# Designed miniproteins, single chains, part 78

Each design is a single chain, and the fold is of that chain. pLDDT is the mean over its residues in the fold that is shown.

## One batch from the design tools (miniprotein)

Design m2694
Fold by ESMFold2-Fast:
Structure m2694 (fold): chain A 100 residues (1-100)
Amino acid sequence: MKKLEELLKKTKDEELKREIEILIASLEKLDDEDEVKRAIAIAVRLAGHPDLEIAVAAVEALGEIAEVSPLALEPLRRIAEESPYPEVREAARRAIARAA
């Protein structure tokens, strides 16, 4: 959570700011299945971002979702195997280990 809030303050890309804001709001409503699905969709997109701070923060958000919903586990496994960035793959592996 804190990493996403810090990124929101320093990001100047208005579309990226909007996606981060929606993700933060959805993470506060993980009791709602539609909000869980929304949070996963945004976090998966952001996990592919070329800014590693954004990508890692998105993977950590998927890890938080995975603690309450197994729907986040398959995206995390895919990121751990397919991400071109070692730091992002490692973050996904840690998130899976913590949720499992």
Scores: mean pLDDT 83

Design m2695
Fold by ESMFold2-Fast:
Structure m2695 (fold): chain A 64 residues (1-64)
Amino acid sequence: SIDELKEATFVASGYIKIELSEEEFNSIKEGDIIDVETEDGIKRMRIVAKVEVDGKYYAIVEEV
């Protein structure tokens, strides 16, 4: 159905949270493309957000 196609599109743009060191966090910015090693090999990911909470550093990334 049209709703199923719409849902599939949203699922295909799924987001991943990656923990970073402080140095890595400070070297990146939103919109940057980084290579991330996954079980399925190296994937290109776009940084959509940077988050710092309680001394921990994260990037929210999406597959390009």
Scores: mean pLDDT 69

Design m2696
Fold by ESMFold2-Fast:
Structure m2696 (fold): chain A 80 residues (1-80)
Amino acid sequence: NPLIEELLKNTNGDPTGKVRSIGNVARVLTGKNLSPVLLPQVGLMLATDVSPEGVRKLLESLGIKATDEEIEALSELARS
């Protein structure tokens, strides 16, 4: 996915690694039929709240079904 590749390539300006972590989450979400057009919105929302509750609300707003285990894993990935 070109958007994920671009996000991963642009990590050299961010010493916190947040763009890379968000890029990894975006890659998982495209496997769950997330439209690439929504990736910037996902990135912004995850940059403000990476908790499991924040991830759950984000996925529900996008119509993506996920288990509690998947939500926890995505929250951890976004924080890494």
Scores: mean pLDDT 63

Design m2697
Fold by ESMFold2-Fast:
Structure m2697 (fold): chain A 62 residues (1-62)
Amino acid sequence: MPQIVVAVSRDRKEAVIGASDLSDEEVDEVIELAKEYEKAVVHIDEKYAERFEAAGIEVKVI
């Protein structure tokens, strides 16, 4: 079951997103979620990092 945690700044412009156990379709959903914010950092497994980086999203590998 996918695990997704989102922490949003008080002004709602920035987000930190942690995600695990994602299917290919769920990766695309998290990418779209991250794009809703002016700045987002996604904490994700290395195997997904290239897809998020290709979408212009900042990644921290966990």
Scores: mean pLDDT 80

Design m2698
Fold by ESMFold2-Fast:
Structure m2698 (fold): chain A 86 residues (1-86)
Amino acid sequence: STDARLAELRALWRELAEEYRRLAELVRENGENTVLSPEEQERLKRGLEIERRMRALLDQLDDESRERLAAALEPEARALEAEIEA
């Protein structure tokens, strides 16, 4: 159902946001040219997997549902952007 896909997308977005926060923290501590450990590389791979799953789910939604999801996530996305910029 559309509602189930929207719920999964929201959950995946929150997982992705957490990976983005972690990456931003690593960059802040170690600088932009930080060499990632094997464990950190696996986390980035996980983030890419989440993005791929989200894209597949978005492709199954109509335009109205995608716009509704984007609007619903905008406050969380804006908060994440502010956290990364800090």
Scores: mean pLDDT 78

Design m2699
Fold by ESMFold2-Fast:
Structure m2699 (fold): chain A 62 residues (1-62)
Amino acid sequence: SEEAEKLAEELGKQAGVPAEVVLLGIENGLEAGATPEQIAESLEESVGASKELAKRLAEELE
């Protein structure tokens, strides 16, 4: 979706990675049974990305 693309671009910019890498990481987390909150927490801790934006993107991809 357009919202997912925009969120992934912003998160990618914050984390210093391509938006595609952000999308794949979140999708893999969801497939592994992680919640949006858990995925957002992990991204904040590992790359300093916005927890709120990461959670919103993970919720959009559910």
Scores: mean pLDDT 81

Design m2700
Fold by ESMFold2-Fast:
Structure m2700 (fold): chain A 90 residues (1-90)
Amino acid sequence: MPMSQQQAQQIVRQIQIAVRRFGIDTTISRIVDAIRDSFSDAQIATIVRGIRAAAAGNTAAAIRIFQQFSQQQADQIISTISALIAQLNA
């Protein structure tokens, strides 16, 4: 099942929070390192494109990019970004 629009919107919001905290390059680097073993190189390239769109404020494009992934893949991405954000609150 493709991810819901609500899951895609959550990913975009999480990226915007991470970018404000870490900056764009650090956000990309940390997310890529965390998902490297769970996603193919082509999927990682698509995720990076989605992150760049979200960081640029192109929310509609970012949502469309992330909706190429399944609901299970969305949960993995959401969990990864949540963990990265939470590391600075501990």
Scores: mean pLDDT 85

Design m2701
Fold by ESMFold2-Fast:
Structure m2701 (fold): chain A 55 residues (1-55)
Amino acid sequence: SSMNQQLLTLIGEILRSMGDEIEAEWRGDQAAAAQARARFDALVAQFREFSAQAA
């Protein structure tokens, strides 16, 4: 896939992780919320790395 497609995929995964965290919190599932937050942080780091390489 092109670099742009990978960036768009990462953005989509970031948004899903945010939704997963919110939904887990609504259910009171603290473990799932923490896991979703960790995934979000990792994906944001990957996105920033790709953006820096494209600069």
Scores: mean pLDDT 83

Design m2702
Fold by ESMFold2-Fast:
Structure m2702 (fold): chain A 67 residues (1-67)
Amino acid sequence: PTLIGIMPAEDGMQGAMLARLAAQAGAKPVAVIDKDGTIYEAKDADEAATLAEELGENAGGVIVEKK
């Protein structure tokens, strides 16, 4: 079963770290969510980390799929 979850982040630096850690743990980062609930799709963990860093203080979390 595919499980989709949100990993909350306080800022973009934490969001980028969480995206990379999730990928290392076998989960797939698929998007970043900002503090207003806007979703930015990502093709991989590197893009998710970059999007989180670009959002900075407005980053709210990383959306991941578990395999």
Scores: mean pLDDT 83

Design m2703
Fold by ESMFold2-Fast:
Structure m2703 (fold): chain A 93 residues (1-93)
Amino acid sequence: SEKEQKLQSLLQRIAEIIMKERNLPESELESTVKAFEILLKNIVADSDNLDEALIKVRMLFHPNSDPKLSVKSRKEIRQLAEEAAVLLWELKN
């Protein structure tokens, strides 16, 4: 579906940002994408409503939450993760 393709695109972009900032080899791309997919799916599954899921995503990707990532990368990841959480919530139904 179009939503599933958009979700995979968002997850791949999150992984690419993290891999670049942490200087990880391209061989770790697929595992990094899967790790973020599992993380976001768990947040959505453990949330009673979309607003709760978005609050949890915002807290996890807060600009001060990871000092190893640049502020720019943290802001971009946060926005992509919020969009991915919305799509995951829509796909749950």
Scores: mean pLDDT 81

Design m2704
Fold by ESMFold2-Fast:
Structure m2704 (fold): chain A 74 residues (1-74)
Amino acid sequence: DIVAAGNAGTMAFQLYIQGAKLLFEDEKRGQELIDEGNELLDKALAESTPAGQKILESVREMAEKYVAQALAEL
């Protein structure tokens, strides 16, 4: 279901944002939240339709870019 995939992607992306922000204050906890977001995306990808997988793959690409930029600023 595209709606379920979108909801899971939104939740995972929020975890990446919070994790990336925390990397500046608590690197270990920030990384834990990023890992949690990755686990949520992996689970959603395994349970999604092909259309939902395409949405989740886009979210992963965006999230990975966001985290990489945050790490480059440390």
Scores: mean pLDDT 77

Design m2705
Fold by ESMFold2-Fast:
Parts: structure tokens; sequence; C-alpha cells
Structure m2705 (fold): chain A 96 residues (1-96)
């Protein structure tokens, strides 16, 4: 399955986004990035959830999984370096 680079910018139902999102990742996004809107927090948490699941598909764990997710998010999302640093903190908490 190929990742759609525009899926995060398309209009989407927040209920559908929340259903596909890891609840722990959403909680950490709300904690680390409280200045984002609820829609932006849910969209970002979904992107992180999907990138982690994609890394698992390739058998990646630990630091290798974190690097893969960070690279995937940089290629598909227009995020600043501060937001990316907060995402790395979330990944270190979720990926053991």
Amino acid sequence: MKKDPTFLTRPFDLEALKRMTDPKILELVKEKLPDLSEEQQVRLALAITEAINFAKQFGLEGEAAIKFVMKTLREHLDLDDETMAKIEEILKEVIK
C-alpha cells in the first residue's frame, strides 16, 4: 500500500480521524503541542499513528523506527523544526 502525500490536507470527518488514531499518541500530541487546534492535533496524531504502523510493516523497531517515522513525516507534512522536535519526543515515549 502506497501512502497518499495529500491525505492530511484533504477535508476529513474528525470522528473518522479519531477512530483511526492511537489514543495514546493523541494524548501525547495534546500534551506536547497544546497550541494546535483540536483538528490539527487529531490530524497530526493520525499521521504519526500511520507512520508508526508503516514502520512496523518493514520490521523496524526502536531508533530505526523513530528515524523512519521522522523522515516520512518530513516528506509528507509541512512542519517546522520545533514541531518535529516535539514529535520525536512523542516517538521516544511510544516506541520502546
Scores: mean pLDDT 76

Design m2706
Fold by ESMFold2-Fast:
Structure m2706 (fold): chain A 75 residues (1-75)
Amino acid sequence: AELDALGERIAAAKSLRELLEVVMEWHTGRPLTPEEFEAWVDRLVRMVEGGLLGAGYSPEEAKARADELRAQLRA
């Protein structure tokens, strides 16, 4: 199952870079371009913040995790 395999690889990823590489390899078989990376960072940060709120995280916790996510993606 595609989602099960992807979930296992995501859980095994130790960095956000590895997680993005796994997702993009599954999607296109190639790494993200710099332009795609910047656009995805902005979208992903907003989606993650919304998802965390939906999962019961506080706005403060959701924002803190989203900010850390952005820092890791831009490092």
Scores: mean pLDDT 71

Design m2707
Fold by ESMFold2-Fast:
Structure m2707 (fold): chain A 65 residues (1-65)
Amino acid sequence: MVSAETALNILAVSANIAGVKAEIEIEGDKVTIYLEPSNEEERERFKEEAKELAESAGLKIEIVE
C-alpha cells in the first residue's frame, strides 16, 4: 500500500539502522538487495523487515548475499 519510492527510502534507513551493508535497486515491480557479509542476526532481521515492507508495497523482493 506504500509507494515503491517510500518503500525504497524506508529500506535504506532500515539497513543503516541495522548496521548492515546493503545496495538496493528497483526494477519495475522488483526490488533487489545486495548484502555484504555482516553479523548474521542483523542480516536476518533486515531480511525479514525488507521482505515484509516489499510485500506491503506490492513489490517482489530478491536478496543476494
Scores: mean pLDDT 71

Design m2708
Fold by ESMFold2-Fast:
Structure m2708 (fold): chain A 70 residues (1-70)
Amino acid sequence: SQKLAEAQKKAADYNLVLEAMAEVPLVPTDAASAQEFFDAVLALLRERNASEEALALVEELRELLLKGLA
């Protein structure tokens, strides 16, 4: 069904993001290190031809973390 295909696509996007985050050997401890971490994650996802939805998810997580650190 259409809804199942959409759920599977979202799960695949989440898995790509989680894998990229696990592979980046940086620990975000402040706003500057968080920006560096997410820049590296985005670069890795772009290299892996990740979807716009996966990239948008990472940008959303970056925004939420930076607001929490402010």
Scores: mean pLDDT 81

Design m2709
Fold by ESMFold2-Fast:
Structure m2709 (fold): chain A 87 residues (1-87)
Amino acid sequence: MEALERALEEAAGELMREVSELAEKVGDGEASEEEARRLVELTREAARRAKRALEESDASEEEKEEAKRALEGQVRATEEAAAKAIA
């Protein structure tokens, strides 16, 4: 359990590093269309991993639902930011 949680955090941390780098370029208007699409792809992957870890956790269904809603909101916000950057 603890080793799995650490492995998921390490995998998510690596993705979040690339997400942060791409998000900076998108925010600054310097991102290419490919980089904007890559940001969305990695954000979705990070959210997918986080949702899996959450579903396997001992959290209540209410807590899981709230966290999933927050993750979906983050993905949508990233999609909107990327769409504006490539428009």
Scores: mean pLDDT 73

Design m2710
Fold by ESMFold2-Fast:
Structure m2710 (fold): chain A 92 residues (1-92)
Amino acid sequence: MFDEAVEKIKEIIKKKYSNPEFVEIVTRFINGELTGAEDAEALKKMSEEEKGFVFSVAAHLLGIAVVNVLARKYGDTEEAEKILENILKELE
């Protein structure tokens, strides 16, 4: 399910990055909590590698969201779970 995938992504971020400010802003992004100009300014000041990772996480979250919508609409939850597992592996 989507909530389990979100938690797995948070675990991957914590393992990959030791910068607590970067981990915090990416976690807020995953939770849909990035709503302010302060978060936008923080993203602008990030390195190209950090920006690339944020965009990668955004793309994978969009993929996960699309897979969940399609699974709910067409009832193909087993195939959705396989696609989700592959997306999570790409983030590791």
Scores: mean pLDDT 67

Design m2711
Fold by ESMFold2-Fast:
Structure m2711 (fold): chain A 68 residues (1-68)
Amino acid sequence: SKEDIIAMLEDLAAAESDPERKAALLAMARAIRDNASVDEILALAERLRELGYDFLADQLEGYARRFV
């Protein structure tokens, strides 16, 4: 769910020691909470893959597909 994805992003941010990665994860959680568009959500999923969070990227893509 949307809430589960936000919780996963916030949990990852809490465990993240790198300030830039932490800020990126929190910004992504905020964007999803603020009802980002499908295109924006897909862009966030791609960014998560670049950061190495493939599982979470897959979850976010699955979430985005519900709005088509």
Scores: mean pLDDT 80

Design m2712
Fold by ESMFold2-Fast:
Structure m2712 (fold): chain A 90 residues (1-90)
Amino acid sequence: MYAEKAEEYRRKAEEYAKKGDVEKGLKYVEEAIKEAVKALKEGNFEEARKAADYAARGAEAVLKAFPDNLEAQIALGVARLIAGVAKVVG
């Protein structure tokens, strides 16, 4: 469930990044990160890792369009950290 929602948010982040809408692109990356955090809180480490991987891909799409965007760089770092933690403890 969480990974499926995060994948939908990744698709939206990529869509808005292509349109030049950094604010909406980042919003959907943040929503994907929230899904990963929800999965972590439930102890579903496999779903958390998948959701975080989708969030990272969304952040990478925003950074491809806006390479100097600090919020997107931070979001990518957070998503990668969540994926790493979920992999180690799950």
Scores: mean pLDDT 87

Design m2713
Fold by ESMFold2-Fast:
Structure m2713 (fold): chain A 73 residues (1-73)
Amino acid sequence: SEEKEKIKKEIYNLIDEIRRLRPQLPAAEQAGFDNAIDKIEAIVNDPNASLEDLELAYEIAKFLLRRARELVA
């Protein structure tokens, strides 16, 4: 699906942004972000993931990036 491929690409862009910020996160928070990214990647890499599953993963990834930016600021 073109829609699924587009949203997967958007999710990976958000994950890449979080990974760039990771070294600047408080040490205590880093493992939590790593675990959350692993769960998002599990959804994105599931060949049976619905568009709704991917949309949920996208919302979670946006939330995580927002939190990473707040912690780095």
Scores: mean pLDDT 90

Design m2714
Fold by ESMFold2-Fast:
Structure m2714 (fold): chain A 118 residues (1-118)
Amino acid sequence: MSKEELDREVTLAMGEMQVGVMRISAERARARGLDEAAAHFEQAAAHFRESTRYRLEGDDRLANFHYGLGHYHAGQGALLMGNRELAAWLYRQSSRYYERSGDLESSQRYRALAEEVA
């Protein structure tokens, strides 16, 4: 009981923090005239919100799918902002969450993308 309650509170808090970070990143990208990067950070925020919703509902597969896609879009935003190291790390996270969702093809694709950017 106490562990499940704590896990739910941590999931919600982490989800809100990730959405907040992505929205701040989008505003920073727009301030620099990088509208494509901003759009990717906004897509990441939307997917992190969906991931949190599915995790709270107990749908770990869809939660991991959206979390993977969120990291991919965050990686695209980071790459367009000129941060290749952060983009590579985010693509590796995307690969891991796609693997956890059972999508091995997307996992392999994003792992390769991380290697190309690193």
Scores: mean pLDDT 88

Design m2715
Fold by ESMFold2-Fast:
Structure m2715 (fold): chain A 82 residues (1-82)
Amino acid sequence: SSASEIAAQQLIIIGSMITADLMIKRKVPLDEQIKQLEREIKLVEEALETLRKNPDTSEELIKRAEEALEELKKRLEELKKE
């Protein structure tokens, strides 16, 4: 169902944000953090695209997903500057 698809994409986005936070807290090496963040960004981009194509997705959910993606991209840019 559309609701199940939306729920699955939300779990992917939440999981990616948790993974990013855990890498910082666990002091994961910089090169591994960069590689993992690039993978997480791709997953969130694909999830956001799926949410945008689903007509049952609320505007608030899309906005929240876009905010999550922007946060991950900003983290990646900062890590690459180190």
Scores: mean pLDDT 84

Design m2716
Fold by ESMFold2-Fast:
Structure m2716 (fold): chain A 86 residues (1-86)
Amino acid sequence: MVSELLEAFLARHRAELEALERRAEEDPAARAAVEEQAARLFADFLLEYLSTVDPALAAELRARLAAARTLEERLAVLREALAELA
């Protein structure tokens, strides 16, 4: 399930992810913003998926993400959500 979700995410957002990679290569100072944008794209994708299959888990994940203040905290929330789906 988790690997299939990641594959679907990469396939759906390939163009956006390639553009973000190019931006990070051209401007290393933009790397943090690029990582934040990539994390947001994945979070939105995961929430959209969960809203159709497990609305309760989607609501919980949305609340945890809203409480996260830093990229590191958001990545930790996403890792925990993926572990629950594994």
Scores: mean pLDDT 78

Design m2717
Fold by ESMFold2-Fast:
Structure m2717 (fold): chain A 60 residues (1-60)
Amino acid sequence: ATEAKLAALRAGYDALAPYVSQLTDEQLEEVRALMRSLVDAGATPEEVRAAVQAKVKEAL
């Protein structure tokens, strides 16, 4: 297990957590799918956080 991958996932979930109650199940799945794709591509925690924030803003 790579620490970088776990840090990136954590950053994504931390960015998503305040908005979970405001998003539909479909929107939550889209955000999680984006997070997994970015983490698998080797994205940094900052990149994952920024992408999740942008996706959440589009959904709200």
Scores: mean pLDDT 81

Design m2718
Fold by ESMFold2-Fast:
Structure m2718 (fold): chain A 68 residues (1-68)
Amino acid sequence: MSPMERQIRRLRGFALVFVRHMARERVPEEKVQAALDALAAEARAQGVPEATVEEIVREARREWERER
């Protein structure tokens, strides 16, 4: 597995755990969106492809909506 594939797996896993935590703590949607935007910006800065960043954010957003 490439270093980039490992980084993508870690980011995806982190995003899911983080949004589940935010949902349980009843964090407002605006703060959740800001956190996902910050995660996306960091992923782009690390060279993660745009399509992959969009997929990670979409998956995390769906998980947050499911957990609330």
Scores: mean pLDDT 83

Design m2719
Fold by ESMFold2-Fast:
Order: C-alpha cells, then structure tokens, then sequence
Structure m2719 (fold): chain A 98 residues (1-98)
C-alpha cells in the first residue's frame, strides 16, 4: 500500500470539501450583503480565508505534480480556482458596501 499516494488523495478530498463549504459560506455572505446585513469586516475575513484555502490547494497540487500524481494535482487545482473565485466575489460585495 502506497501511504504517500493515500495521503495525497485524502488531502485532495479535504480540499474539495473545504472548497464546497467555502462556496456555501460565500453564497450566504453575498446574499447577506445584498440584504444589507453583512459587515465589511465579515466580507474581508471571508475573502482572506478563501485566499488561504486557495494557496494551500496550490501547494498540494505542486507536491502532487512533483510525485507524478496527476489526479490529485488536477483536483487541487480545481479547489484552488473555486476558492479564488469565492475571494473575488466577497471583495466585490465588500466594495459595494464601502
């Protein structure tokens, strides 16, 4: 059993779950901002969390590529793109409140 390959797949699974949860939080915060109920700080903190999640996924994607694990690389790239999108949506919502 290849423990390194399993660890990389487990990290990809976690990153995908976190990206989906972050998309739900982003949708809720954007809706809350449209209703005039979100704070600038709440949107800023959400955007920063999304950026950190994206960076983590990029780092794991690079490690997966270095190890020849194309599947885990591709999955983590997808998670990073999702988190970057969430960050920009939250920054846009913040700008509208300022």
Amino acid sequence: MDALRQANQDKADEAEKRALENQKKTDELVKKAEEGKATVKELEEGAEESKKNAKYSVDIAQQSADNGDRESMTRNVGSSISNIGSSFELELSKKKLE
Scores: mean pLDDT 84

Design m2720
Fold by ESMFold2-Fast:
Structure m2720 (fold): chain A 100 residues (1-100)
Amino acid sequence: SSLAERLAELIQQVIALYQQLLADPSKRDQIVAELEAVRRELEALAASSTDPELRALAERAVGLVRETIRVITSDLSLEEQKLVLKSAIKQLQQLLEQVR
């Protein structure tokens, strides 16, 4: 469906932003702003979806983005933040396979 394709695109954007942040932590403020924009789009997609499976996948993606923003804007060490980012990338890649 067009919503499934849009969800896949948004998940791919989040993965790319996480990879960019891992490569260059100096872009944190820019990446947080971009993640907040993608999170809002994911929330809108979840709210508009009539497919319960697609809605559940979108809600899971929202949860991962919200948790990642919380972690990367927290007082946690850079090494702890990197571990969360790497874990979140793997979880998002698994979600992406379920959408496809």
Scores: mean pLDDT 90

Design m2721
Fold by ESMFold2-Fast:
Structure m2721 (fold): chain A 100 residues (1-100)
Amino acid sequence: DSQYQQILQMANETDRRVVEASRTTNRAVQTMMSTDPSSQGMVDQIRRDHHRTTRRVGRLMGQGMQYARQGNYDQAMQLIREAGRRADRMLRRYQNIYDQ
């Protein structure tokens, strides 16, 4: 059961990362619109990219938690780890471009 607890902690951290990335993306969008109101096309592209990444992370987490409930901890851990990597990449991308 230590593996199940580890997976829960990883999933919780991934969820936190996704929330942080969404806040960072929203701040970036607001900054772009305040400096150039004609940036709607770029804003829409950022939102589409963020939405696609968030949906994929959600799918990986959902599948991972399903495997964890079935006792298939190896599959669960691999899926949650991949979700975490994608969430971290998303967060770093938006922080590097917009938070600085």
Scores: mean pLDDT 79

Design m2722
Fold by ESMFold2-Fast:
Order: C-alpha cells, then sequence, then structure tokens
Structure m2722 (fold): chain A 76 residues (1-76)
C-alpha cells in the first residue's frame, strides 16, 4: 500500500512539473499552466495531511487536471 501511495504522489508531482514546463514552452497558455500547477501542489499538501485514501483521490484528480491541460496545449 505505501509503495503504491508514494508512486501516485510522485506521479502527481511529475504532472505538476510537466504543466509548468509546457506553460514555459507555450507562453499563451502560461496562465492556465500556473493555475493548474498551484492547484496540483495544493492537492498534494492537502493529501499529505489527510488519510491515504483521501490522498489517492486528490492525486487522481490532480493528474486528471494535468492531463486536460496537456491536451489543450497539444491542441493549440
Amino acid sequence: MMAAFEAEKEAARAAAGEAVTLGDMNPSLRAQAVALTLAVFGELRAADKGTPEEGLQRYSEARARAAALKAEIEAA
């Protein structure tokens, strides 16, 4: 359980980092990338204070938001 939890946390952090990088490569979408990155880091902080089940749900939501932004950048 702990190994899977840490892997999901790492994946969410990687998604946040990817969003920032994509925003730097596409200045027109920078505001959206910044907003998503702040939201993902907020979810990570909240997950660290909650239960593992709550953390997994928040990490999943953060990754979904990162995937949505990546799709928007790729479509632009």
Scores: mean pLDDT 63

Design m2723
Fold by ESMFold2-Fast:
Structure m2723 (fold): chain A 89 residues (1-89)
Amino acid sequence: SKEEILKLLEELEELVERNAGQLSPEVLAKIRELLEKMREAIEKGDYKEALELARELLALLSENQGQLPGDVAGELLRLEVEIIELIGK
């Protein structure tokens, strides 16, 4: 549901902000931009755009996971995969 997707997105946003100091400023800016665009797409009911943006975010998080503690990186990737699965239903 939209509510479940938005809840997971909020959890992902909170985890990113708690670890913002460990990410390069350029990577953090790109993550924040993708999260904002995803929220807008979900709120508009544009699940196709939301899915494309979510896949871009998953790739970005995967490529930059070495900047974060392993448990944090793992949880961010897990949340993003769960968001993608819910959008794709």
Scores: mean pLDDT 88

Design m2724
Fold by ESMFold2-Fast:
Structure m2724 (fold): chain A 68 residues (1-68)
Amino acid sequence: KIKQILLNNGYSEEEATELAENVLDVLGEEALTFPDNQIIEIAESIVLQKKYGVPLIPFKPKKEPKTL
């Protein structure tokens, strides 16, 4: 169901599956009671952490190296 929300927001099926699991890990069972918008915001935060928090050896960002 979280996966379906993510799919509706344009994530691929593989990404939505992984993100749904990550959102459930962060919010627990309460995630199912959150509105779709909050679930999407949390999923976006996880995506950003996943993309920019994946360390290259010896990569460490000085600040948040992202484009908005």
Scores: mean pLDDT 65

Design m2725
Fold by ESMFold2-Fast:
Structure m2725 (fold): chain A 73 residues (1-73)
Amino acid sequence: LRESAVEAAIEAVRAANASQEAKDRVIETLRNLAKSGASLQDILAVLERMSKSEDADLAKAARAAKKALEAAL
């Protein structure tokens, strides 16, 4: 269940109109959080912080991931 939500978030990041470097950073963050056993709420909090980044591409990729994760809840 949590794994399926994280996979949906990763696919949303891959489909986002953002740089590959920004996408890779968000995907790696999602994978690391999932591996560490982070809750969906903790993952959402991290994505919310990243969505406010000064790096517009990173923020865009994080917003895509957050929207997909929220839809899986």
Scores: mean pLDDT 83

Design m2726
Fold by ESMFold2-Fast:
Structure m2726 (fold): chain A 77 residues (1-77)
Amino acid sequence: TRIEVPVSLDDPLEVIAEKIEEAVADALRAAGATEEQIRRSAEIAAQQALSWLKANKAKSGVVVIDTDSGEVSIEPA
C-alpha cells in the first residue's frame, strides 16, 4: 500500500513526525500488521523523512511510503 504524507518544515519537527507515524500506523493496521511492525515502521519512516528534509534544506515535501516493501521516498512538493 502506498501512503502519501505532505509535510512542511514550517511545522515543528514533532508535528511532522506525528503525521508520518499516524499515517503509517493507520495503513499498516488496515493491512493486518502486528503492533511491533507498526511501531518500528512508523518510527523508521519519520526518521528517514526528517533526515531527508534537513539534508536537502527543503521547506516542504511529500513523504511516499510503500508498506509492502518498507521503502520510504521523498518527493519535492
Scores: mean pLDDT 74

Design m2727
Fold by ESMFold2-Fast:
Structure m2727 (fold): chain A 87 residues (1-87)
Amino acid sequence: MTGTLTRETKTVTVTSDKLTVTVTLRNTTDEPVTAIVSVTAYKGDEKVAEATSEPVLIPAGGSATLTFTFDLPPGTYTLQVDVLTLR
């Protein structure tokens, strides 16, 4: 099975000193898959925070929810979410 990278980018405004990002993964295949999720926060062109999950096993037809918390001052940020599906 070929590994697949999926990327999503979103602009968010932080009004407190904490940003919580929840990522829900769904496995629509007939076999368990392992996924790694990375979330990167940018302020303009500057990388201000990054978090990477441990590999998570998602059962066939199942789902997994991952939560990332960043301590960021109030402001506007761009979030980049990368999901790597492993063989």
Scores: mean pLDDT 76

Design m2728
Fold by ESMFold2-Fast:
Order: structure tokens, then sequence, then C-alpha cells
Structure m2728 (fold): chain A 69 residues (1-69)
């Protein structure tokens, strides 16, 4: 059904968010261990927030479609 397809797509986005969060924490720890500059840390955070925002927007659109289905 359309509902089942939308639920599967939402689950896929949730998995992508989990993977992004895991990778962000790994990269953040690596920068900390390397005594990276504040500029490098800010850049990593900026990249993470942009990617997270894209995934959250996609999830919101799918949830809206699910409510109308």
Amino acid sequence: SQVDQLKQQIAQVDEQIKQLNTEFLKQLRKLDEQNASKEEIIKLIGQYLRQLGDLLNKKLQLKRELQQA
C-alpha cells in the first residue's frame, strides 16, 4: 500500500540520520584526538547540520504525505 511504502521510506531516512549521527561523532572524536583547530570543528559541525537539515526536511515531507494518505 502507499502507507506501507511511505513508512518504509521514513524508516530509510531514520536509518540515514542514525548513520550521519554516528559518523559525525566519530569525526568529532578524531578531531579532538588530533587537537584540531576550532575552525576545523566549526566546519565539521556546519557540514553535519546542513546534511541533518536535508534529511529532516525529507522526513517531514514524507510524514505529511503519510498523514494525507
Scores: mean pLDDT 89

